Designed miniproteins, single chains, continued (6). Designs and how they scored, part 7

Each design is a single chain, and the fold is of that chain. pLDDT is the mean over its residues in the fold that is shown.

## One batch from the design tools (miniprotein)

Design m20224
Fold by ESMFold2-Fast:
Structure m20224 (fold): chain A 74 residues (1-74)
Amino acid sequence: KDEEAKKIVEKAKEEIENGDYERAAELAKAAVEKYPDSKYAPEALRLLGEALRKLGKYEEAEKYYEKAKELEAK
């Protein structure tokens, strides 16, 4: 449900602000996997990309940014 996805996404944002990029990536990935049809899925994909980029995983980060862009275009 959207409310559950929103809560996970907000927690992921908090972890990015705290500098815990590994936890942020885990939470963002969970939101996408459990709630792929949620209106928060594109935002979760962007947060996952941001966290992965901060961890130096640039190729994986680009993949998730592209996926978020595709969902927003629909």
Scores: mean pLDDT 82

Design m20225
Fold by ESMFold2-Fast:
Structure m20225 (fold): chain A 72 residues (1-72)
Amino acid sequence: VPELIEEARKLLEEGVKALENGDYETAIKLFDEAMELAYEAMKRSDDFSPEAIEAAVLAIQAATLKEVARSK
């Protein structure tokens, strides 16, 4: 599970860089992948565990940034 959270975090960071560079299509794909990994991490974590909370935060951040990228 920690590996899924770390990979989701890396994808989120790469997506932000793509978004800042104006590559909105790449940013959307990266945020979508980050969301999928975050949901998988949440599914494998115990309720209210630090891992579940971190994954939920990552999923929300990725979803929000994906919507920002789509609005461009």
Scores: mean pLDDT 79

Design m20226
Fold by ESMFold2-Fast:
Structure m20226 (fold): chain A 106 residues (1-106)
Amino acid sequence: MTYEEALERMKEAIETGEVRVSDEWAEMPLDEVEEIVNKALEELEKQITDPREKLLARLYASLVLGAVAANELRKHPDDPEVRERLSRVGAEIQALTAELAKLDAE
């Protein structure tokens, strides 16, 4: 996966509401995926003015990282660092989902 591919897929996810994690993303090291996804998110946040779209971009970034971390945990189930990262990402997904629900209700 390239930075350009990550950026385009995140833009597509914001427009369609569909999140797709390719087998290539799932096989990449978590640290490398986190770096690429965070870089793409930073660039998107510079372009996004709508608060709902900004939350969607952050949510999709977290969903991708969560999927990769879950795959890493399957390979190394006893790794406490991977468990902590997955827990942190899960908490962020819940918080972002709650913020989106507030915007949709108001």
Scores: mean pLDDT 74

Design m20227
Fold by ESMFold2-Fast:
Structure m20227 (fold): chain A 55 residues (1-55)
Amino acid sequence: SLLDEADRLAAGAAARGASEEAVRRAAQYNIDAKNGKASPEEAVRAAREALEEAE
């Protein structure tokens, strides 16, 4: 699912040294998406941005 993809990307970002702020933002979007406050696509985007910052 898109939420599983977001979790995987966020874990990859944290493993590669993404900032605490970027990782927290990705985690918050995932929680919000599960609660209907954000789209799963927004959660994936936030996680991907965190991973890109970690490169």
Scores: mean pLDDT 81

Design m20228
Fold by ESMFold2-Fast:
Formats: C-alpha cells, sequence, structure tokens
Structure m20228 (fold): chain A 75 residues (1-75)
C-alpha cells in the first residue's frame, strides 16, 4: 500500500491526474483488506483522490506521501 501511495504522489507531482487517481483507488482497495488501520488508510487515500479530482495536485501529492510515511512508521 505504501508503495502505491508513493507512486501516486510522484504522478500527482508530475501532473498525471489520471494515473494518480488510479493508484490512489488501488491503494484504498488494498488498504480496505487490512482489519487494523486499513479503514483509516483507505479514507486517507480517498481524500487524496478527491484532491486530485478538485485539481489540487500539489496537496494530493503531499497527502499521499504523508500517508505513506505514516504507514512506514508503523501507523
Amino acid sequence: VAELLERAAELAAQGDAEGAIELLRRAAEEAAKDPGAGAEVAAGAEHARRLVEQGDLERAARAARGLAEWIRAGG
């Protein structure tokens, strides 16, 4: 999941809204399979996807990267 979020952040930073949306959707689907923090991670990925849909690619990239860092830190 963290790898999908990191790649989505890269695509959003490059202006690839469609690619970022697809990876964020996949990250949310994969996160939803985890009975632990999966619901929070899925919600965070959906939030970043909505930012991309609103045209805020810079904020979406930061949100996705922050979520990936939180997962890497054991959240």
Scores: mean pLDDT 79

Design m20229
Fold by ESMFold2-Fast:
Structure m20229 (fold): chain A 69 residues (1-69)
Amino acid sequence: MLSKEQLEAEVRAALATMRFAIAKRYGASPEELLELARELEELARDPNLREETRELMRELAEEARRLAE
C-alpha cells in the first residue's frame, strides 16, 4: 500500500500526464509546454513517486521541451 504522501504524489503525476496528453492533442503555446516540462521535471525528482512513474515523468518532460522548440 502507498502512504498518503506517495498517493498524493502519484495523483499529481497522473494529472500532469493528463495535462500533457491534452496539450499534445489539442495544442499548447511554447510557454505552456515549457511550464509543463518544468512541472514534469520537478515530479521526476520527487522521492515519493515510484521509480516507474519518475522515469515516465522524465520522458514526458523531454518530449514537452522538444515540442516547445
Scores: mean pLDDT 87

Design m20230
Fold by ESMFold2-Fast:
Structure m20230 (fold): chain A 75 residues (1-75)
Amino acid sequence: MKIPDTERTEELKRREELAREIEKQVNDLYKKDPKGFEELAKKAAEELGIEPQNRQQLLDVYAAYLLRKKLEEER
């Protein structure tokens, strides 16, 4: 039988794997089209109510937006 701690660890691993895939996609997009990425990331930041202060925050905000969108598609 699964115990609560074991189930939580498995869920965290799955979310971490999804987060890594999204982070890779975000970095690839930024490398291909930095300007187009900044426009998309600004729209995502506005929807999340976040003002990115630097490039890393801009990447993180867009990654969080994509993760949220994928999680919402499951419902």
Scores: mean pLDDT 73

Design m20231
Fold by ESMFold2-Fast:
Structure m20231 (fold): chain A 59 residues (1-59)
Amino acid sequence: SLKEEVIRRLRERGMSEEDLEMVAQLDDQSIRHIQLRLDRGASREELSAWIRTLAANQA
């Protein structure tokens, strides 16, 4: 699935397990936003900030 692929790519980038757990709970639209950032070569810091923003918007 798209979510599984994105989580794998984030793990390969060295993202924390906490960030990966947040991603696992995100909707498909949020996963697509993360995929777009990954495809553009976003840094780990940018990805972490974006994941936290998306998770906050789902709370």
Scores: mean pLDDT 84

Design m20232
Fold by ESMFold2-Fast:
Structure m20232 (fold): chain A 78 residues (1-78)
Amino acid sequence: SMNLEKAKELVEKGKELLAQEKYDEAIEYFKKALELAPEDKELQAEAYEGLGMAYLLQEKYEEAKEYFEKAKKLNPNI
């Protein structure tokens, strides 16, 4: 679907923003991806992993752990 394709683009942009150390902007993009593809488990797992990384890199360890656990429940191979 067009929403899934857009959600994938938002996840890729979030990853680019993480590489640029723009963590709060990355979080916004990952959250938007989750809104656009609420039924796609693979995309949601990837977006939650991105959220976990964004919080981890800001040393927000509790939030990072919660998002990594959400990602792992949707994709046990993470």
Scores: mean pLDDT 88

Design m20233
Fold by ESMFold2-Fast:
Structure m20233 (fold): chain A 83 residues (1-83)
Amino acid sequence: MPFEKEAERLFKTKSPEELRAYADELGQWALENADKYPFAAAIDLLFLEAMAEVARKEGWDELAEHFRQLAEEVSAKLKEALK
């Protein structure tokens, strides 16, 4: 899946506030479902990482850091779930 291209498309159609809400929803779902659906949670992690990278390239440093922190939380939860 071209995660970066999909993130770039999302960034063209949504405001920064909408992107933040979207990422928060993805991150929350992944954190709640990592034990039951680790593969799906891993896809959400990859997409959050792609969103952080696209936000960084756009110069939206605060939004990029927010997405990076969500990705880090999801990554930690997945490592715990796979233990």
Scores: mean pLDDT 84

Design m20234
Fold by ESMFold2-Fast:
Structure m20234 (fold): chain A 66 residues (1-66)
Amino acid sequence: MRLRVTLTGDVASQIGLVLRLIGRPDVEVEPLGPNEYLVTHHGSPESAEALARELRARPDVRVEEL
């Protein structure tokens, strides 16, 4: 699964989320711009859907599935 993630919160919240994502197993994070990241999940479809759902639940995060 590939997700385009746009962060709209403050700098500290953005850094915290990026560090959390980098620490996840089977997750790759690639910067696309100052507040935009490509998040790739290499694990199970169930785990990938759980991650996408978690990210979509955040009001300071915009998620687009690619």
Scores: mean pLDDT 80

Design m20235
Fold by ESMFold2-Fast:
Structure m20235 (fold): chain A 67 residues (1-67)
Amino acid sequence: SLSDAAKEFIKLLKEQPKDLEGIREAYERLIEEKVRFLEEVAGKETAEEMREALEKELEELLKKLSA
């Protein structure tokens, strides 16, 4: 099942795709959730690599939504 953070992110994309600030905040909550999970399972270094990759994906998403 999807986490509450993932559900909120999907809801914003469907219902409020021009709320770029809300989408950023929801995705940042998703990043924090994923990074925390990875830190516990695979260690801090792997978690930091995932954070960097997801932050890059967030910026690309926001760029596409703002066009």
Scores: mean pLDDT 85

Design m20236
Fold by ESMFold2-Fast:
Structure m20236 (fold): chain A 69 residues (1-69)
Amino acid sequence: MLKQAQDYLAKAQQALDAGDLKQAAEYLKKAREYIDKALEQDPNNPQAHQLAKQLVSQEFRLMAAQVDA
């Protein structure tokens, strides 16, 4: 699950860097799904918390880009 979350976060960052806001939103949604599942199984998982922080940061980037688009 966390490997899939990392993969989707990496794809989301690439999409954001390319200006593909729709694709970035879809990848961030998938990353969130896998992070939520990981935290449901282990709420204290430090890797899941670290990925959740990365997710929030990338969601903020997406929101900022959408306001300027």
Scores: mean pLDDT 82

Design m20237
Fold by ESMFold2-Fast:
Structure m20237 (fold): chain A 56 residues (1-56)
Amino acid sequence: GPLGVRLAARELGVSPEAVVRARRALEAGTSPKAVGDRLGVSPAQVVGAARAVELL
């Protein structure tokens, strides 16, 4: 939800819009590694952020 998007944006150092776009890419089958490369973060950080957006 919105709180998870804001939390993920803060943790990854990106905009909330970038988090929403990254989540759409993951839902479309883009790998966490490819998303992480685009955002400048590790794949583990992408997976953690996606879980936070799902739970919050």
Scores: mean pLDDT 76

Design m20238
Fold by ESMFold2-Fast:
Structure m20238 (fold): chain A 60 residues (1-60)
Amino acid sequence: MHTLTFSFSNPNKLIAAALTVIGDFPNATISLSGDTLTVTTDLSDEELEQLKTLLEEFSS
């Protein structure tokens, strides 16, 4: 099980990232707090890097 936490510069990017995670990783557990998205999931290292890259793209 892996946990990723990312901060977002605006709420529209946070929401877009959360919706994308729900669509692409439906078995992931997500938590939203202010400007922060936390994703907990049981992915392979390859899929974890894909998720991390996705979240990084939305965080700026």
Scores: mean pLDDT 78

Design m20239
Fold by ESMFold2-Fast:
Structure m20239 (fold): chain A 99 residues (1-99)
Amino acid sequence: MQGALALLDIAFKLRDLAQKENITIRNAADLAAALEKIKAEMNEEEQKELEEKLRLTDEFLEFLDRLGEELRRLHREGVSEEERRERLEEIKEEIEELS
């Protein structure tokens, strides 16, 4: 999935910035500030590419949120072991198709 690769690229850029500037990303506000610093060092084309990667990352994070919610629901609802296994296999196939 392009979103997973976009997330990794953003994570590496944030890690490199954190090491270079000796900063710690502790919350969403720190993350937003770090992203703005990365954007400030980029030209217009690089900024557009980063914005597209952020969009793909948001879509991937939404997917992970939905996946996490589904897994919690399967555990909470007392679904049978066989039904859980079948649903997890379907999710695995979806992840592989997205990768």
Scores: mean pLDDT 70

Design m20240
Fold by ESMFold2-Fast:
Structure m20240 (fold): chain A 59 residues (1-59)
Amino acid sequence: MSPDERAEELAREAVRAARAGDAERAQKLGTMASALAPTSERAKELGERVGRALREAGL
């Protein structure tokens, strides 16, 4: 699995954690996804996706 594929997987797990109400896990997984992203633009996209899921969950 490439770093970007792993980053996408972690971002999806972070979104699932946010929807389940687990803010701590969502933030941790989101940070890991951004760290593995191949570009700053990709890291920002993944971070915004996780942040949006947290806001929609009321976290």
Scores: mean pLDDT 85

Design m20241
Fold by ESMFold2-Fast:
Structure m20241 (fold): chain A 67 residues (1-67)
Amino acid sequence: MKTSMKAAILLEAKDNGGKVSVQQVVDALRKAGASEETIEKVQSLLEARGKKYFTGEEALEALNEVF
């Protein structure tokens, strides 16, 4: 599961020129089969940073904090 979640985030970032919104990360994780608890925690961490867009690495950092 964690590998599929990481792949989904990186693919989304690649398709968007190296950046993802909070909503794009949430949608990618949900499609990869992430639990709602995992999605909520990642979303909260990203929203707390106060940015509209994140690099794939920044999104992966938030996912790694949840696991």
Scores: mean pLDDT 80

Design m20242
Fold by ESMFold2-Fast:
Structure m20242 (fold): chain A 60 residues (1-60)
Amino acid sequence: MIDREAEAALWIIRGVLAEKAGDYKTAAEYYRQAADYLSDVDPELAEEFRKIAEELEKKA
């Protein structure tokens, strides 16, 4: 069974690491993956990560 919350957390961690490395485009992709997993569990938090991804794409 897919643990949506655990998967989202892993993608968030990957996104943070990518931001720290300066890979804003990769970080945006990872945050979108996290948002997709969160959409069934926490739609409000999913929307926040989508906004973060959009901001990062503008920096890339």
Scores: mean pLDDT 82

Design m20243
Fold by ESMFold2-Fast:
Structure m20243 (fold): chain A 99 residues (1-99)
Amino acid sequence: SDDERARELLAEGMEAFRRGDYEKAAEKFKEAAKLAKDPALKAEALLQLAKALLKLGKYEEAIEAAEKAIEEASKIKDETIGKQLIARAEKVKKEAEKK
C-alpha cells in the first residue's frame, strides 16, 4: 500500500538522518509525506522533514513542514497521539523561528 511504502521511506529517511545526511533524509521524508494517507504517518513524516530542514538551516521550509505536521496531527483520532505530535512539531517550529 501507499502507507507501507511511506513507512519504508520514513525508515530510510531516519537512517539517513542518523548518519548526518540531512539532504537525503529530507528527500525521503518529503516522499513519505506525499504517499502517506494515514494522518498519523503523514504527520510523523512531516515532523521528521521539519527536523531535517532545521538541520540544513532551511528555517522557512522547516516552519512550513512543522505547520503541515500540526495540521495533519489534528486529524488523528487518538487525541493523546495527536497532542504529542502537535507538541513535538510546535517545538521544531519555535526552534526554526529563533534562527
Scores: mean pLDDT 91

Design m20244
Fold by ESMFold2-Fast:
Structure m20244 (fold): chain A 61 residues (1-61)
Amino acid sequence: SEVERLEREAIMYEASAGVYRIGAAASRLAGDEELAREYEEKAREYEEKSRKLREEAERLK
């Protein structure tokens, strides 16, 4: 169903955001603040995409 598709896609974006969050933390520990900021920005973008997909899925219920 479309709801299941949206929910699955949202989970994938959330997982990707998590990976970028881990990458940001690792980069910061390594002293690469520029890379850490880039990863944090990507994590926020993916978190926002996941949120919007979940909202869309809820509207279709």
Scores: mean pLDDT 87

Design m20245
Fold by ESMFold2-Fast:
Structure m20245 (fold): chain A 92 residues (1-92)
Amino acid sequence: SAAEEERIKETAEKLGVDPEILKEEIELFKVLDKDGDGKISAEEIRETLRALGLNASDESLDKIVDGLIKKYDKDGDGRAEYKEVIEELLKE
């Protein structure tokens, strides 16, 4: 929808990445949830942010990923609900 595309554009600008690439990565997360558990690992989040071309050092990326896992890892398994991660990225 237009509202979804607007949020993606705003988030992409905030992160310094291409909005089309961000949109593709969001769709990839949905496809990668092959077992239907709705979770992604810290490594998968880190790889996605690097693929998006986030204008940050590796140290800064690690801090961002660790923060997302700590915030959304409700089970303590080192994985976060990908829907919550996507919503955080689409956050205003």
Scores: mean pLDDT 67

Design m20246
Fold by ESMFold2-Fast:
Structure m20246 (fold): chain A 64 residues (1-64)
Amino acid sequence: TEIDVKRAQELALTGEPELIERAKQAALQLAEQGKLEEAKEIAEAIGKTDPEVAAEVRKYIEEK
């Protein structure tokens, strides 16, 4: 599945829980693919609206 990093960042910046969850899933999929920098960019966008979800994503990347 193709993941658009810019779109995921836009979803994260809305502050809507459902859209933040979609951004989280995109970041986790990128991390599984070894695209850690792209996953971190999405996590940073999530951190502006939901710091707890951003921390979960960053922890997942660190445990990889």
Scores: mean pLDDT 81

Design m20247
Fold by ESMFold2-Fast:
Structure m20247 (fold): chain A 62 residues (1-62)
Amino acid sequence: MKKLEEERERLTEEFGEHAGAGDREGARKAAEELASLIPDPKEREELLTQAERSIDTALAFG
C-alpha cells in the first residue's frame, strides 16, 4: 500500500485549489506539507522551488 503516494496526491490537489483561489499562504502550506513527504533533500528543495514558481504564475494570470 502506497499511503505516501495518496498523501502526495491529496496535498497536490490542495495546493492547486489554494493557488487557483489566489491563496498564497494556503498554497505555501500545502507545498511545505508535500515537501515534508519527500525523503531526498534535493528533491524537496526542487519541489518547493517549482511550487513557488507555480504560485507566482497562478497569481499573475488569475
Scores: mean pLDDT 77

Design m20248
Fold by ESMFold2-Fast:
Structure m20248 (fold): chain A 117 residues (1-117)
Amino acid sequence: SEQLELLDRIEEVLRELVRLAKEVAREAGDEEALRRIEELAKRGEELIRELRRLIEQGAPAEEILAKLREIADVAGEIVGIALEVSRDEERREEILRLTVELHRLIAELEAGIRAAA
């Protein structure tokens, strides 16, 4: 399924974004930011598992799109924390690059879901 392939790529990019965000929080010495990122990462993993199940079950497009929006919101919170605590312009550029790629993949998956509905 092209939708499941796009979801796998979203999961990979989100995992990379989480790893970079955690590195940034550690470099900043911000233990609270690190903890918040870890909690959001766990929520993101749960949402991706739920979205995968909805796609596999052929759930209504509205339900799938609502779950995809929740994933985008979680990613946005992780990005916000990482950018707030970042002290390195190169790290900020890497975070923004991954954010653009994630938004592109989410938009492609959203378009595919709407086209299949």
Scores: mean pLDDT 89

Design m20249
Fold by ESMFold2-Fast:
Structure m20249 (fold): chain A 55 residues (1-55)
Amino acid sequence: SSEDVRLELLILLYEIAIGSSELVIEKSTNESWVEQNRKAIEELRKRIEELKERL
């Protein structure tokens, strides 16, 4: 269905966002920004799991 395609694309976009946050954690010397990105990854992973349950 069109909804399934939308969910799959949204999951992919969140996976890309996780990759961006992982790069910040690897490259940044700003401890606060690194911590914010660690939390962002946790939230994005939760959203991915919720979307997978809807497939």
Scores: mean pLDDT 88

Design m20250
Fold by ESMFold2-Fast:
Parts: structure tokens; C-alpha cells; sequence
Structure m20250 (fold): chain A 75 residues (1-75)
């Protein structure tokens, strides 16, 4: 179903987010910026695969994670 596909895509984003956060904790500022850019690029690709009715929800979900990573990078 579209809901199952959406949950699967969110799970992929969550796995990548956790990995980026782990790497960001020990990254230099330059490495951190590159990791953030990579995460944004992955989120942009995943959005294309999200069922239309869930795109807005996915975008909000991804942006929340991006904001959190930006906050960690700025700390």
C-alpha cells in the first residue's frame, strides 16, 4: 500500500539520519557541512519516491531532521 511504502521510505531516512548524526558527532566543521549536504540530497531523492498523498508529510518529517542536524552542526 501507499502507507506501507511511505513507512518504508521513512525508515530508510531514519537509518541515514542516525548514521549522519553518529558521524557528525566526531566530524570537523567542513566534514559536518558535507554530511548535511549529503543528507539533504538523499532526502530530495527520497521525496520523488513518496506517494503523492504523503509528500507534504514526508517533507515536514525530513525538514525536522535537517533542522536538528543544522542545530548540531552550529553547536
Amino acid sequence: SDEEKFEEIKKILDKIYDEVRRRLARATPEEGRALLAQFKAIADELIKQVPEKYKDEFEKYANEKITELERELAA
Scores: mean pLDDT 89

Design m20251
Fold by ESMFold2-Fast:
Structure m20251 (fold): chain A 73 residues (1-73)
Amino acid sequence: SSMLEQAKEALEQGKKSKNPDAAALYAASALVTAQRLGDEELAKEAVELLKELIPKLKSEELRNAVIQMVERS
């Protein structure tokens, strides 16, 4: 499978995950790959999901990392 297909699958797993921290890790993985490949549409979807997840995150370290990723996107 291509890296783009893996990133899209990661974003879908993030949308389906009931654990906000796990969802954020999937979405962050999708964002990093989308940015590396220049897929602006996928990057935008990943950023939107991460923004929705921020107030639900239980890990403070993960929340801080996600906020920085979103602000730099």
Scores: mean pLDDT 88

Design m20252
Fold by ESMFold2-Fast:
Structure m20252 (fold): chain A 79 residues (1-79)
Amino acid sequence: SEAEALLARIDELRKEAAELYKKGTPQNRKKAIDLEIEATFLAMELALKLIESARQRGLDPLEVAERFAKDPAALAEFL
């Protein structure tokens, strides 16, 4: 699903950033920050997709957000 693909990409970016921080040169730190920024933008895109999906289905976006917080896997059907 779109949600699973976005979550996997966010996780991969954050793991790469963490490894760069461990061998921290100024260059690696800058790259780690850039990856964290990309992960943050993808998380925002995921949130916007969930809101839009809820809107198109006539669902309350807050209800969808609560389901996501409790069980991210259960929201695969919304995306």
Scores: mean pLDDT 77

Design m20253
Fold by ESMFold2-Fast:
Structure m20253 (fold): chain A 74 residues (1-74)
Amino acid sequence: GYETALEYLDKAIEAIKKGDTETAIKYIGEALRAAGLEAAVPAVTALMEANKDDPEMLISIAKTLKRHIAARAA
C-alpha cells in the first residue's frame, strides 16, 4: 500500500546519499509497485539511470514521487 511505498522511497533516498544508486533504483521500483504504479517503473528507472551521476537530481526525483504518493494516501 501507500505506507509501504513511502517507506521504500525513504530507503531509496538514504541509498542515494550513500552513493548506492543501484539499490536506490531497486527501492524506487518496489515503491512504485507497492503504490500500484508498476506501469511507471520502466520510465522512472530510465530517468534515474540518466541522472545516476547527479545525486541531488536523484533525491529530487525520489521526493517528487514521495509527494505524489503521499497526496494519494491522504
Scores: mean pLDDT 84

Design m20254
Fold by ESMFold2-Fast:
Structure m20254 (fold): chain A 90 residues (1-90)
Amino acid sequence: DEKLKKALKELEELKRRGMELVRRAHDLGSLDALNSAIGGVLQAIGGIFEAEILAKQGKYEEAIKVAENDARGARESLERAERLIAEAAA
């Protein structure tokens, strides 16, 4: 339960960070950064909902794995967005 709560908090934080990156990419006119940031946000949202459904089914270990996998993918997409934003701002 605590491990699942931690994973869900990480996904919520990634969603929040991703939305900020979406705004920055839009302001810079970087379509590649925008697409990467949106992808990260959508993966974080998907991870939250899928993990919550699995948890409601009593599948806590599966919920944690899904949340951790989606957090990893979201982090990768947001890291790419940050790199593209830095390149566009240079």
Scores: mean pLDDT 89

Design m20255
Fold by ESMFold2-Fast:
Structure m20255 (fold): chain A 59 residues (1-59)
Amino acid sequence: SERRELAEATLLISEALLAKKRGDMEKYNEIKQKLEELRKQASPRVQKVIDQALKFLDS
């Protein structure tokens, strides 16, 4: 469901931000891969949220 996908995306985005703040680049890259995998299977609305988050994380 879209709500489930959005909840999973939100959790992964939060974990990615925390890993980046801690300088844990291995964990950060692992979580980014999970976001990319979720994106491939997600609804278009959730894909857009993930795309915006990945752009923010790379800035």
Scores: mean pLDDT 85

Design m20256
Fold by ESMFold2-Fast:
Structure m20256 (fold): chain A 62 residues (1-62)
Amino acid sequence: SAAAAEARRKSLETQAAFLEEAAQLALDKGAASTPEESKKLREQAEVAIRAKQELDRQAAAL
């Protein structure tokens, strides 16, 4: 049903927003960190961004 699709879309969008915030926090922390910690935080941010993009794609397909 359209209502079920909308509820799923909102759930995916909420999860995507949390991943986007987590990625930004990791990048901000990385900017003030040692080179080794910065690299690890950038990798964590990249994983979160890719997960967010996949959720955005799923939401758009509903």
Scores: mean pLDDT 88

Design m20257
Fold by ESMFold2-Fast:
Structure m20257 (fold): chain A 110 residues (1-110)
Amino acid sequence: SELEEIVEEVLRLVAEQIRRGEPVLVPAEVHRRLARLAEELGDAHTAAVARRASERSSDALAVLAQLLTLLRQAGREDLFERVVARLRELAADSAEWSAQLEGMVAAIRR
């Protein structure tokens, strides 16, 4: 449930960034929660990245990339595909945002 809660929080911040057309900074607490979840799920790399991000200004798209990477590493394909579907809905009215988000998803799928 905590993983699903962080998914919804990150998606809310991404939606805000798309709506504003400018970077939305992610609160330090979100980075700390993501780092702890990544560590618990055995993704030491994502945990380290999120810990460093909690000490710097990171926008919603950067945190989205970390979250998608964690979901793949954790084998949560159900949540990964749910996030991808929500991103497509959020970017439906913008070809530029659709292209950017599809590119990010494709890169994380490798």
Scores: mean pLDDT 81

Design m20258
Fold by ESMFold2-Fast:
Structure m20258 (fold): chain A 67 residues (1-67)
Amino acid sequence: MEEAEKKKKYREEVIKILRDELGLSEGQANTVITAFEKAGMTPEEILKLIKEKGPEYVVELATKLFE
């Protein structure tokens, strides 16, 4: 099941980056990912956005998705 494995890998990478670079807790990082998933984004797309725009931009965008 390549999709589940791929999703898990990208999800773990996003959590690690947000935790390591911004000092977010695992719960906070998971909340960011969940906001993007609710907006139809995959963990792979979130990781790509972090690499392109930076983790701070991604967190700011996620807060707008919570409203």
Scores: mean pLDDT 79

Design m20259
Fold by ESMFold2-Fast:
Structure m20259 (fold): chain A 80 residues (1-80)
Amino acid sequence: GMLERARELLREADRKLDEADRYLKQGKYDEAIKLANEAIRKAREAMRLAEEAGDRELVLEAIGLILRAIGIIIDAELKK
C-alpha cells in the first residue's frame, strides 16, 4: 500500500544518509553529497505518498531526513 511504500522509501533514505555520514567522516565529500542527494529524492517521494495518505507523522519523518541530508551537503561543501 501507499504507506508501506512511503515507509520503505524512508528506510532507504535513512540507510543512504548513514552511508553519506560515513563518507563525510572519511573526507569523501563528493560521495557524501551524492548519497545525501539520493536520500533527498527518496524522502521527497515518501513525503508525497504520506501527504496523499494523510499521514502527518510520516510527512514529518520525511522532512527530518531531508533536513539531515541538507546538513550533510552543507558540511561536505564547507569542508571541500
Scores: mean pLDDT 91

Design m20260
Fold by ESMFold2-Fast:
Structure m20260 (fold): chain A 98 residues (1-98)
Amino acid sequence: SPADALIAAIRAVFAETKAELEKAKTKAEVQAVLDAAEDRIHGLVASDPSLSPAAKLAIARVFTRMSQEVLDNWDDKAKQKEVIDAAEAEIAAIIRAA
């Protein structure tokens, strides 16, 4: 389905983001990884005609909350992975409900 394709694409971005975060040594490097991920997720979501404006806003809000929590835990790689996995599941649920 189009929803499954979008979820798979977003999961791929988050998998790459987790791998890049393992390499990040400073809070600034964590921020740069998150900014790149946000641009990619935004591009995927903005390009999907099946998502309502409300669903797109909900996804953006999940990403913003996730990014802030990852930055607040920039030196805790295990916590970063937990936060990203939770955000991925929440975004997938929003897409399936749309």
Scores: mean pLDDT 91

